# Ledger of designs, part 32: designed miniproteins, single chains, continued (4)

Each design is a single chain, and the fold is of that chain. pLDDT is the mean over its residues in the fold that is shown.

## One batch from the design tools (miniprotein)

Design m13096
Fold by ESMFold2-Fast:
Structure m13096 (fold): chain A 93 residues (1-93)
Amino acid sequence: SEAAERALQEAKEELRRAVGEAVDIAVDMASRSPELTPIANELLREVARQIAASNAKEKELTSLEEQAQARREAGDAVRRAAEEARARAEALE
């Protein structure tokens, strides 16, 4: 349905936003302190894993609803990783 296609597109756009925010957080961390570089690197690695996993699921899943759910799950995982990275960085400052 058009609604399912829109939901998938919105889920992909939300994932792209979450990825962009996480990358910006990692860049900020790496720019502020050498001690934060390992945390920034772990965040970037997790972002890459979630993108790869979500792309693989899109190829496996034939349902637009399941594809949208996979993208939402990846976005949630990226947001969680960014929050965890920020909390760890704050604990070091």
Scores: mean pLDDT 87

Design m13097
Fold by ESMFold2-Fast:
Structure m13097 (fold): chain A 61 residues (1-61)
Amino acid sequence: MSDLERGERLGALGAALGGQGQGEEGYRVGMIGSKLAEKAGDLETAKKAREAGELARKGQA
C-alpha cells in the first residue's frame, strides 16, 4: 500500500474512531495519516487526515 493510500485510510480510520468515542486514538491515527500523505506530496489528503484527527479529539469532550 502506498504512503498516500495509507494516509487516506488512516484519516478515515481516525474519523471512525472519533465517532466511536475513541478520540485520543483517532487523533493519533489521523496525525500519522497526515504525515504519510505529506511524505507522498498530497497536501489535501494530509489536511483531511489532520482534520479527521482533530474532530476525533474534540468528540472526547
Scores: mean pLDDT 74

Design m13098
Fold by ESMFold2-Fast:
Structure m13098 (fold): chain A 105 residues (1-105)
Amino acid sequence: MFEQTEERLIELAKEFLEQAEKSPVEELPKLIDEFAKKIGEILREHIERNPYTPLSRLEQMTAKVTSMIQMDFSDLKVDESIIQYAVNKISQVGLEAAAKLELLR
């Protein structure tokens, strides 16, 4: 079941957003890097336990997290360059997970 992994990713995203709201803008890139790393660890653990996870499902999980970040950062009037940096980092981690999934098959 994918529900537990998706819930964990949503939980992590909420924790990240709460920290980001309280942090200076200049610290956001570092927080984004740490957040993306944790997402990558969760996705890696999921695919190692579930090697037949559909690529579309993996993409849906990363897209949901990306959407949450874009929406919250836009509401907070965060600079578009920082939003794009976050989106790119999460997308990169998703692509790395997809590549690892192919290697497990």
Scores: mean pLDDT 81

Design m13099
Fold by ESMFold2-Fast:
Structure m13099 (fold): chain A 67 residues (1-67)
Amino acid sequence: GKALEILEELKKKDKDGDGKIKTSEAKEILLSFGFSKETADEILKKVAPDGKWVNYFELSRLVKELL
């Protein structure tokens, strides 16, 4: 489903294999899957409160709950 496709794209951006990517890269992926800028920003604020790095497994879980 769409949530799994998003997780696969997030994983491709993880160069270090540590389960995190830049918030900016996560936002680009969310926008590419049809999320509005406002919704993407709200999601990322919940999973990346420092605004720099996001745990994309947590992001994927939250996205799946919204779909």
Scores: mean pLDDT 80

Design m13100
Fold by ESMFold2-Fast:
Structure m13100 (fold): chain A 80 residues (1-80)
Amino acid sequence: DLEELFKKLEEAAKNNDRYTIERIVLEAFERGEEDLEKLYEWAKEKNLDTVIQVIDDLRRARKLREESEKARKEGKIPLL
């Protein structure tokens, strides 16, 4: 239910509530890449910089996690 998610994000962005933005973006991320991409495009259309940054941060964290998993398999840097 993307429309409800968008409304909650817009309200959180107006209040500069980064915590709520992060929670909603994480929910979209868990639903799948398609929903996250729709959210990202919507945020760009609305110029919601904080929402865009949170999505970018999550995508970077995912990439770093995947790189860390590969490094662990190669025995370079093990994670706890």
Scores: mean pLDDT 75

Design m13101
Fold by ESMFold2-Fast:
Structure m13101 (fold): chain A 110 residues (1-110)
Amino acid sequence: DKEYKEHADYEKRVSDIYFKQAEQLKTLSEQDARDRASLSLLLEYAVEKTVAKNLEKKGLTDLAELERKDAELYKAYLDKIEAGASKDDIVQMLRDTGEEYRKKAEELEK
């Protein structure tokens, strides 16, 4: 509970990464943006699934469940891209995610 500042710094860093990804995709063609976003989300989905399994093996069940929920979010974004989301839609999804992490950081900083 007294470590909210450390968690806020982490959430802010994650937010910055999402905003940078959104700006990078804006410079790409429609297909290149879709391909890059799909690859990145697939890799993040696979990583989160592996991290969740490793946390479960260490007995950190609550943290493993949080990582599984993050994996489901990445899968939902992949499904939207496969359904034909435009580059603008993908950029907006990344910005919205970055904004969520920024708001979470502000809440933790209180």
Scores: mean pLDDT 74

Design m13102
Fold by ESMFold2-Fast:
Structure m13102 (fold): chain A 94 residues (1-94)
Amino acid sequence: SQEAARIALEIGRKYGVEDFGRELAERILASAPDTELSEEQLALLRRLFELAARYYKEEPDVDTALRLAHIELLREQGHEEEAQRGLEALEAEK
């Protein structure tokens, strides 16, 4: 998804975490280069990446930032039980 990769780079620049944006864009292009996303899916990814950029500023780990951002996004969408399970899974890995 070229659009998702572009959003990752834009968010990296906007939040001053260009290394995060670059790594995320590279991962997107490596895993799903030809995936076409809807405008709704792109809007959700933009929100996910904005949340992840904020977490990355505190602790510079892309995977942890994305997982924490996904949990927060689930809470914003009213998926409280799924968000809680995600947090418990993350804590169990430590």
Scores: mean pLDDT 80

Design m13103
Fold by ESMFold2-Fast:
Structure m13103 (fold): chain A 117 residues (1-117)
Amino acid sequence: SSKQLYESLSPNEKEALKFYEEYLKDPSKYTDKDLYEAFKPLTEEHGLPNSALNLFLAMALFRGFYEADLVLVLRASIEAVKKFHEHSDAVALEILGNPELQKELLELVKKEYAKLQ
């Protein structure tokens, strides 16, 4: 169940998801710094301290194409960002300026999301 899936989340995953749900209600209220600070504890937990904005971007790219459970999107995006950084040191601004990097990150999220279904 969606409740059981939510209850399996770490405290940092729950806080990141809560922030993302609030962000989706009114994105104009939040700065890049707010996004970074909201996702930083979670990315640090996974050994990716400089990838907070990349995690946000991974979720946003996938959600732009697919209606999906945000818990599964979050988990798929964490794994996708880990795999992305095995091959690339690109920061969020570089990814936003590069369609090929955006496609690579999106395809990684799609692949990880499929494993969770």
Scores: mean pLDDT 84

Design m13104
Fold by ESMFold2-Fast:
Structure m13104 (fold): chain A 104 residues (1-104)
Amino acid sequence: SELEKLKLKALVLTLSLSGELYVQARQEPDPIKKQQILQLSDQINTLVKNALAGKISVSEFETQVQQILQQLQDLGVPQDVLDQIESILKRIIEVIREIQKLEE
């Protein structure tokens, strides 16, 4: 079904995002910053799950994600990686909106 394809697309995008942040965490020499990057990655995964389950609005998701992106920038995650993560998150938002249209 179209709904199943969209849910799979959201899962694949979420795994890609988690992979990008995992690579950044592995390259981080400061163990405290490494743990903070991994915690922020977990927070994004939770936000995606909550948005897909309809527990938070798309607007709330976008607000929380922008706060997390700022925290990743403050931790020294490179701008090119942040741009990739933001691109993936925008694609996840599009998928969530399409799922919501089908579940109306």
Scores: mean pLDDT 87

Design m13105
Fold by ESMFold2-Fast:
Structure m13105 (fold): chain A 68 residues (1-68)
Amino acid sequence: MKTLLEELFPSREQAREAVREAAKELGIELTDEQIDRLVDYLLGRKEITPEDFELYEKIRDALLEKYR
C-alpha cells in the first residue's frame, strides 16, 4: 500500500498533530499512546492490529477527506 500520509506529513510531530486534529473533528478522545500507534500505522512503521483497525480507518479517511 502507498503511504500517502508519509508524503503529506514527513515529520512524526506533524503526523501526531494531524491525527489529533482529525480525532477532534470526529469527536474522538485519544490518549497519547493511541495517537503514537495511529501515527506509526499511518506512516507504515507498524502492522495494524485488529483491535485498532476501525479506529485507524476512521482517522485515515478523515485525513484523506480533509486533504483531498
Scores: mean pLDDT 74

Design m13106
Fold by ESMFold2-Fast:
Parts: C-alpha cells; sequence; structure tokens
Structure m13106 (fold): chain A 90 residues (1-90)
C-alpha cells in the first residue's frame, strides 16, 4: 500500500540521517537498508513518485528535505552505482 511505501521511505531517510551524523551501520543494518531500497526500486515509478511527493508535502524541516533529496538521488542510481555505494559503507 501507499502507507507501507511511505513507511519504508521514512526508514531509509532515518538511515541516511544516521550516516550524515557519522554513525557507523552494522552489517545487519546495511543489509536491511539494501533490501529496503531494492524492494522500493522494484515498484512502479509512478507509485514511487507519488509517495515522494506526499512525503515532501509533510516535511517541516530543511534537514529532512535535504535527506529526502538525497534519497531521491540514491533511488535514481543504476544497480551498479548502488552496489558501489553499499560497498563504501563497509
Amino acid sequence: TMENLIDRLTNLILTLKSLKDGLKLTSEEIQDFKTNLEYIRSLPKSLIEEALKKMRESITTDESLQLLDELEELLSLSEEEQEKYFKSLL
């Protein structure tokens, strides 16, 4: 559902915030991050775009808006570029 997609996107934003704050992710957290991102990328683009729009409308801080923009950038990466990104977190 749309609500489940928004929840998953919110969890990715929280993970990105942790990385921005200098926190190191555990192997389990990195795997969860990767799995969640791969699931979202398997969905129709129109559904992802609608969810991102709804999230943008609910955001109240500049920091959260920047994190949403970073998430949108990450979702736009090729599969090969995403693998490089995840390797950089190890």
Scores: mean pLDDT 81

Design m13107
Fold by ESMFold2-Fast:
Parts: sequence; structure tokens; C-alpha cells
Structure m13107 (fold): chain A 76 residues (1-76)
Amino acid sequence: SLADEAGRDIARALGLPELSPEVALQVHFLAALAIAQGKTPEEVAKEVRELLLKHGVDPETAERAAQRVADWVAAR
């Protein structure tokens, strides 16, 4: 489906090509909502890291992906 394709694209952008498309979409929507709510990049990074850890991503990889998302939020 288009949603699965979008999720896979997001997973690759996060540096996590094996991440489920559903979890990748959750990260995307979390970032979009955080931008809309005026959350800081640091707050977004914390929430993304916690979400990835909950879904079995190792701490080092989760931190790198969370930092990528924080950088995206800071650029907007």
C-alpha cells in the first residue's frame, strides 16, 4: 500500500531500513505533531528515542535516529 511505501521510505531516512513501516509512520506523525505543538528538537528527540526503544531498536541506533528527527524539526 501507499502507507507501507511511505513507512519504508521514512525507515530508510531514519537509517533503520528494517524498522516496520507502521513504527516509521508513528515517528513521522510524532514529529509532525511536535512541530505543530511548538515542542523543542530536544523534546522530540526524547519522545522518538523512547518510541524506538519500546519497539526493540538498540539504544545507540535509537539515539542516532532520534537526533536525525531532532535535526529535521530544528530545520523547520
Scores: mean pLDDT 82

Design m13108
Fold by ESMFold2-Fast:
Structure m13108 (fold): chain A 104 residues (1-104)
Amino acid sequence: SMEEERRKLLAELEELFAEAEERLREAVERGDLAALREAVEELVEGIEKLAEEYPQFRELLREFREVLRRLLEAGLAVLAGEPAPADAPALLARAEELYEQLRA
């Protein structure tokens, strides 16, 4: 059932986000930009693996992954002392829209 696959996907996404949040928090506390980049790449790779496992959500997950990657790269740039990209609010809104579609 698509509803069962969605529930499994959302559970795996929540676990992936929790792991990413922990790694990102630790890296920020240490001021370790390399560890932050590694945590971002692991999150992006995790979402791609979910896109491979859940073909019915593949296109949506891949778009979400790309938007999230750009948002996290923007965050890394700001932490490195660069200005926030002008499209960051639009990327955040798009990420929220895509996540709501995954939850629907």
Scores: mean pLDDT 83

Design m13109
Fold by ESMFold2-Fast:
Structure m13109 (fold): chain A 76 residues (1-76)
Amino acid sequence: SMDRFNAFIARRTDFLNDMSTQNSQDDSLQNVNWTQARSTATIRQIAAHNGDPDAGAAAIAALAAAAQQQTANINA
């Protein structure tokens, strides 16, 4: 369901934010990239299983925007 996707994105966004406050700048950037890649793969698997590639694409775009914002915050 969409609620499940939204909960997943929210948890991953929270995880990215938590990582950025605890690690060095370089480690935080690496963790953002790793988390985005792994979360993107998971979203693709769920979207494929549900037969909803548009929802998957939207969730991936939202995750990418969150990761980009977090990268900007770390580099601020």
Scores: mean pLDDT 69

Design m13110
Fold by ESMFold2-Fast:
Structure m13110 (fold): chain A 77 residues (1-77)
Amino acid sequence: MVKLKLGGSGADKVATEATGGGVKVGDVVTTNATLNPNEVVVRATRDGKELVITVRLSEPKTPQEVGDAGVVEGEVV
């Protein structure tokens, strides 16, 4: 399981693109890696409401896309 926590500079853009504007800076967005590497499930909580979105990952252009988010933390279990 891989968890991604978004916050800080750039996180608003990443969260907005992933959730279609359902989250903003300061919200916690969690993604779960599935056996399919091209898809992740994004979960976000805001004011007691939960958003669950399946995001289709395109081929990564650069690993810096994650770095440009400013605060992206990945945990491999």
Scores: mean pLDDT 46

Design m13111
Fold by ESMFold2-Fast:
Structure m13111 (fold): chain A 68 residues (1-68)
Amino acid sequence: SEEEERKIEEVEKELLAFLDKLMADPNLTPQEIRDLVDLKLAELAKKYGLTTEQVIRVRNKIEEKLAA
């Protein structure tokens, strides 16, 4: 449980840092940013062994950031 939460936190942290970098790039469209974030999430989910439910949880956090 604690190890699972740490994995989720690491994935969220990496994705948020990646998103901040993409959002700072004036050459990227909002759709391109979403597509790149989705690809990165898929890579991190495989790397960290996230379940479908954990992937949904992380994606919801990213959507909150994108909507702000």
Scores: mean pLDDT 82

Design m13112
Fold by ESMFold2-Fast:
Structure m13112 (fold): chain A 74 residues (1-74)
Amino acid sequence: SAKDEQIVQNALALLKELVAQGDLAAAVRFARHLGRELSEKDPALLEKLLAALEAEAQRDPRLTPMVEALRAAA
């Protein structure tokens, strides 16, 4: 849905901003929090976010720890 796409894009934008600022610890914590929340409330949205973040990590490997944090919540 359009709302799901907006949530995914907002989450990616925030993760990229935290990485750009050098705050990898905050980015990992945010990814873990999202994974826990979405695993209980919306597993389908978690799967969409994970797929989108994996695609972004192929272009920017600095995002790989956030992919692993989301996977750990599934």
Scores: mean pLDDT 85

Design m13113
Fold by ESMFold2-Fast:
Structure m13113 (fold): chain A 74 residues (1-74)
Amino acid sequence: MEESRELAREIAETLLSSFEKSVEEVIEEALREGHLTEEEAERILAADESTKTAVSLALLQNKSREEILKIIEK
């Protein structure tokens, strides 16, 4: 369970490095694909770096909108 999450995070970081994507680009891409609303994306982009990173990793792991909202609500 948690090992799978750690592996997925490592894969996500490798993908980000390979494609030279920033956390902001991942969030903007999710907005374009309809995974986030404009309001949700603005709230995330205005958050601290740790929150933006956590959301970008969750998006790369194809987590639900509900799980992503839990990250920004805390």
Scores: mean pLDDT 69

Design m13114
Fold by ESMFold2-Fast:
Structure m13114 (fold): chain A 86 residues (1-86)
Amino acid sequence: SMVMDRIRDLLRSFSGDQLVAAFQRVRDFVRTLDHPNRDTVVAMLDHAVALARAGDTDAAVGTAMNALSLLSDADRQRVLDILQSM
């Protein structure tokens, strides 16, 4: 997906502190969704925050990308829009 490729490239450009802030903002957005995978995505994003804080930035981005793969295409676009506004 071109949207997922853009999200990955943007996240990889972020510092550790920016990654933590990005994952927290995306998590807060996902918590507002009426989506069957919402709680799973939230838990995976919380894990991505922990990995980013530990300095495991590649693992953090990978975990976040796996979480976002569980969302709809429309919600993935909204995530991209959020990240681009940061």
Scores: mean pLDDT 90

Design m13115
Fold by ESMFold2-Fast:
Formats: structure tokens, C-alpha cells, sequence
Structure m13115 (fold): chain A 81 residues (1-81)
């Protein structure tokens, strides 16, 4: 049940936002080790404008800001489902 899965994810995000932020920051920090791949994605417009802004923050070393933007985007997407 996909709807139950999304409801569970949203509940988890709302209950433990700090845990999700820490996980996202870790992922973005690892992603920053390959900045040329991120630049390629931005330049070739294969990502949404939101994802482009997130990747720009990652390239700037702003991992918390990138994580916060991604978490808010995930909440919005899950609420729309």
C-alpha cells in the first residue's frame, strides 16, 4: 500500500525531523566529494529548480541549509499525496 507508506514517512518526518536532517546532511556531505557530477546535473537541467538550489547549497558547503530545503520539499510532496 503506497498511500500507507507515504503516510508513515510523513509521520516519521514530523516526529523526528532532527534525525532526518542529520541523515540528509551526511548524504549531502558525501555527495560534495564529487562536485563535478553535481555541476553537470545543474548545468544540463536534468533536475528540478528545487533540486538545483539544494545542489548549489551542497557545492557551497551549506549542508544544513540543503538538508532543511530537502526536508521541507519532502514534507510538501508527501502532504500532496
Amino acid sequence: DLAAFYARMLASLDAHPERWLERLEKRFKEMSKEPEKIKYLIENSVVTERDKKIFEYVLQGKYREAAELELEAERADLRAM
Scores: mean pLDDT 75

Design m13116
Fold by ESMFold2-Fast:
Structure m13116 (fold): chain A 64 residues (1-64)
Amino acid sequence: MSFEEILEQYVRDVQRVIDEGRKAGLSREEIIELVEEVTREWIEKHPEAKDVLNWVRDVVVKNL
């Protein structure tokens, strides 16, 4: 998987858990926990993308 593909798939997974969490009536705090879990799993699979994935996570969380 290329670096671009890693970012595209990560953003897609993050957007999915945000959308599903909102539809389920989860709180902002609960949705943040889901985003952090997805981010952790992606960093574990692709440690080379850690800094960029953490930066994207921070931007996403601030806009929740």
Scores: mean pLDDT 86

Design m13117
Fold by ESMFold2-Fast:
Structure m13117 (fold): chain A 67 residues (1-67)
Amino acid sequence: VTQLTQQAIQYDKQGQHDKAAQLLAQAYQQTVSLTDPEQRDQGAQALQEASSQLSPEVRQKATQLIE
């Protein structure tokens, strides 16, 4: 999860919004598939931190991909 969120931030900084959104959506899917509550909570925190650093456009695109 953390590697995907870090890559998403890097792509967003480069203006690669579609790629950043796909990586963020993938990180979310990995987090919700975790069966360990502690690992899921850590993943959710990483997603929240990454979302705060990402552009609104990337967050909107990722939300559409997650749905």
Scores: mean pLDDT 76

Design m13118
Fold by ESMFold2-Fast:
Structure m13118 (fold): chain A 113 residues (1-113)
Amino acid sequence: MEELKQRLDEFAEFLKKMLDYAIELTKDNPEAQKILEEFKKKFDELVEEMRRALEAGDYDKVIEILKKLQNLLKEARESLKKYLTEDQQRFIDSLYDIAIERINELIELLKKK
């Protein structure tokens, strides 16, 4: 069976890569860049908190942090809408949908311990 830590690390790496793609996609838009930089800072803080909770065996805390990450993603997506082209918005929407689906999968795995 896959180790829970490995799945969480793979998910965090996936989100970092997707965030880097979003930053590159919006490099000519300073307002979008600012929103993504603020998201990145909060995301990095949540990932670090999540790793500490996982090391402590506090799976309920990991679920809480994953739910906070879902809310953070939703807020970032809504804030970005007015600064993006239609193509950029479609790309960001696709990344958002994938991220939310993966978080929901992780929460279900954590509930089963």
Scores: mean pLDDT 82

Design m13119
Fold by ESMFold2-Fast:
Structure m13119 (fold): chain A 91 residues (1-91)
Amino acid sequence: SEEEKLAERYVELAEETIDQIIKEFGLTPVAEFYIALVVRHLILEMKRRGISDELIKKALERLFERITEKHPELKEVFENIYKRALKLIEK
């Protein structure tokens, strides 16, 4: 569907942005802060585009899977970001 295709594009853009943040700042609190902002903006933008909460949730799960596969050391950080992100979806 067009929604699924759009959600995939957002996941890809968010992944690229997070990779750039990690490259620029390393695995630091500054990087964690910017990654959390990227996830927040991703959710709000997908909501603005009319993407369903169910599809947003699946997109976030896919994004976190991809990032934790590349950066296993960030698993705890991403679990915390994911918990906060779920509250934005549930709102």
Scores: mean pLDDT 83

Design m13120
Fold by ESMFold2-Fast:
Structure m13120 (fold): chain A 61 residues (1-61)
Amino acid sequence: MSSNDQQAQALYDQGEAAFNAGDLETAKKLYMQAMSIPSSDRQLVLRIVGNAIRVIGEELD
């Protein structure tokens, strides 16, 4: 696993924790940062993108 994959995973985990706590702004920021990391893990990237879309959707409501 590359250091980029580990960094993206850590940011994703932090974003998920913020989202579960109801902190949509922090979750969005962390997911966007995770998406900016060049990762080859397709499953991780798809999880990050999916959760970022969910958070953005709630913000736009």
Scores: mean pLDDT 74

Design m13121
Fold by ESMFold2-Fast:
Structure m13121 (fold): chain A 95 residues (1-95)
Amino acid sequence: NPAEAALTPEQLALADELAEGIRELNREAAEGTPMEEVLERYDELVRRVYEESPDDEVALLILTVAYRKAGYPEDLAEALARGEVARLRREREER
């Protein structure tokens, strides 16, 4: 995977942690956990990746790898990653 090859071992570990968190949240949502709680925890996990990334490009790669490892197809993983980076970039600029 070219994206995985571009990441450091620490960044790959962060992608693995996010992927595991997403899988857990999907399971909890299926079991009836309130959507507001699931979305808050999801946002927290994604924000951590963004804040620990040196730039938006690295954040995009980490998120893409994480969504792929969570079972999303490549095109959807890239679309989700781009959407999250764009959202968090806007929030940072409005601060």
Scores: mean pLDDT 84

Design m13122
Fold by ESMFold2-Fast:
Structure m13122 (fold): chain A 91 residues (1-91)
Amino acid sequence: MSEEQRRAVRAEILAGLTPADLAALKALQDEAAARWEELQNASAEERLALVTEALDRLEELLLGLIADPEARALLRAEFEEARARAAAELA
């Protein structure tokens, strides 16, 4: 995904966001941060599992906010790239 495509996807998400969606995003961030701190001394496999779970949950939430099929495809591609990068960095 290009930077321009990322900005377009962000604009789509922001247009659809409600206060409840913002609260859900913050809760996911807070949970991920707490679990990441807990697992700082964990194995690379345990950290990768946490990152993968967090990415999957965030992807599901964000896809729920996007009606445009093209924006949904771009978001999925970005999360696939993020998962691949996490796997490479934590190997």
Scores: mean pLDDT 74

Design m13123
Fold by ESMFold2-Fast:
Structure m13123 (fold): chain A 100 residues (1-100)
Amino acid sequence: SALKEKMLEIIEETEKEALKLAGDDEEIRQLVKDTVETLRKIVEEYEDDPEELLYALELVEDSLKTLLEAYKKKGDEKGAKAVELLIEAVEKMKELVKEA
């Protein structure tokens, strides 16, 4: 579907940017990889169920916001920026679902 293709494009572009930002930081690289894998699975499972898709995306967003606060508190600017990119991706995906 066009919606699925657009969401997967957002995930792919975000993964590329976040991994570039992470550089050689294996903890942040793994966080990025785990999060984008989760988002891909959500898109594949719920693309035909907009309400469940939005709910699943909101749960990921809430988890990422909690993680962002943790990185900010410990002064990890690289981790914080990577999580901010992931949050932005989820927000863009939620907007696409609402417009469909």
Scores: mean pLDDT 89

Design m13124
Fold by ESMFold2-Fast:
Structure m13124 (fold): chain A 87 residues (1-87)
Amino acid sequence: SDAVIEAVRSHEETFAENNFKEVADQAIAKGQAAIASGDPLEKAGAAEALTKAAELALTVAKRNPEKREEALQAAAALQAAKAQVEA
């Protein structure tokens, strides 16, 4: 079972930089779900996901000039969502 999870994760890591907007959207959705639930564990998980998505977006901005503006906007949105989850 873990081999399937590792294959999916490796595939996700390979595509993460090309799909940073999808990763950002998923993290924001997780943040909204965590706020709605009020569960501290869900909020902690959402904050972690938002942090990782923001780091990915900043990496994309650094490595891909064509996507820089979009990636920086995504990073800003992710930081705002994280602040809402942590409030």
Scores: mean pLDDT 79

Design m13125
Fold by ESMFold2-Fast:
Structure m13125 (fold): chain A 92 residues (1-92)
Amino acid sequence: MPLSTSELVDRLEATARASAAAAGGSAEVLERTDDRLVLRLEAPGLRATVTVELRQLSETTLQTTTTAEIHEPEPGMAEPAGTHTHVATVTQ
């Protein structure tokens, strides 16, 4: 089925909360619109701010830009401190 940006934001928020909980941490929503989601993620060895921006390219195609800003890495952290950006296209 075609996804609205709002429906995809709902799914991304739920997935982020579940993933953070599975890692023994938490996810806090800092900002949410129908095309943008900003989360603060805190887990053992990880503190990050994640921004997901969505652009509707067609009725069945969405572009997602994910930017993760990783704060204060602890020894054994999987991801280095800094900003990481990933762009993906989702088609249905």
Scores: mean pLDDT 70

Design m13126
Fold by ESMFold2-Fast:
Structure m13126 (fold): chain A 64 residues (1-64)
Amino acid sequence: SRSEIEENLRKLLDPETYEKVVSLIERGDYSGALRLISDHMTRTTLSDEQRQQLAQTMQLILSM
């Protein structure tokens, strides 16, 4: 659900990136949202668990 996506993103992204991703989802720009999440994963040091959780969240966005 959208609530699950937003909750996961809130926990895994910094506040600025979270706000931008949620805004893209709200306007239906799923490609933009996925690109921004992928950029965050590339630029930020994340644990393997956090990377897996973001990848799962990206799959949920693709299913919208």
Scores: mean pLDDT 84

Design m13127
Fold by ESMFold2-Fast:
Formats: sequence, structure tokens, C-alpha cells
Structure m13127 (fold): chain A 98 residues (1-98)
Amino acid sequence: SEYERIVKEIAELAEKIINTNDPKELFKLRKKLLEKLAELAKAGKELPEEVKELLRQAGAKYMAMLNELIKDPEELVKIIEEIYGKEAAEEARKILEE
């Protein structure tokens, strides 16, 4: 089942996010997670509650990492450029400078 495969991939990505301490790797995993969540939205089905809980934990881990990275805006911008490209990095720089 496509649905079962996507749900498994979402759970695995969320668990990897929870367990990573590398900001660059965490941002890469989050990008992949958002892509898989977009694929799931096309299936029109809800995630199991256990996977929703993993997503809440992954979200909390991401926000904690982002809060630390905001203290070093140059490093945050470099990570955004590597993961999302130059235009995304330029937009992030403008937001962080204001």
C-alpha cells in the first residue's frame, strides 16, 4: 500500500529528527519530512496517533534547534542555503536582519 509506505517513511524521518544533534542534518530531514507529508495529503487519510505523537516530538526538537541557531544567524543562513538554495537563504537573511 502506498499509504502504508508513506506512513512508515514519515515515522522513520520523525524518529531521525528526534535523535539528531546536527543542525544541518536536522534541516535536511525536516525538508524530506515535509515532502512526505505533502504526499500523504494527496492520499486523503489521517496519520495513526502514534505517528502524530512522533511528529509532535520531531516538531519540538526542530523548534529547540532553531531557537539555538537564531543566536548565530550566519550559521543559520548557511544551513538554509545548503538545504533550500540561495534565494531561500537571502529571504532568511532579510528576516533575521529585521
Scores: mean pLDDT 84

Design m13128
Fold by ESMFold2-Fast:
Structure m13128 (fold): chain A 94 residues (1-94)
Amino acid sequence: MEKEIKEAKEILMKEFGLSEEKAEEIVEFYKKVYPGEFTAEKVYELVKLLLDVLELTSKELEEMKPIELWAKALSKTTGQKEEDVKKALEELVK
């Protein structure tokens, strides 16, 4: 898994221009939400999908916490309130 974590961070930094700190936050959050389903490709594909769904730029992603990104995307796709989705994600990750 250490190699896959490094590859995922490098892909996020190269494709989206994210800082190492933000790429690491996203990768660690992904690991908590999807334990056992970790590859660099899956992390990249999901982040790209979330950006497309929310029509966000890479700059906006840099300033956003991963839990906010996921909560906004799930709220938009499910029609549930963002705060309710965020609370459910908080219970899932910590």
Scores: mean pLDDT 79

Design m13129
Fold by ESMFold2-Fast:
Structure m13129 (fold): chain A 91 residues (1-91)
Amino acid sequence: MKVTFEVEGEEKPIVTAEVTDSPYDAVVLRGKLKSTGTEILSAARRPSGKATLEFLTDDPIESVEVEGYELKDRPRKVGLLAKEEVTVEIK
């Protein structure tokens, strides 16, 4: 599976990260932003069928798209060294 991130700001880099599904009902996301090299860390499914995506960036994230999944929370602007969590509802 693929996850696409679009970042606001002077640059709007579109990056994709690979999502790994496990037989233990876990989704692991890893990637990075091309312009900043900021890593996209992890998402894990919860019993409610939601996953949390973590971002480290000094640019606001405009959109997040997960192939085959629905995003329930909009990404928010984060500061340098800050983390932002976005909840994704997995179908």
Scores: mean pLDDT 42

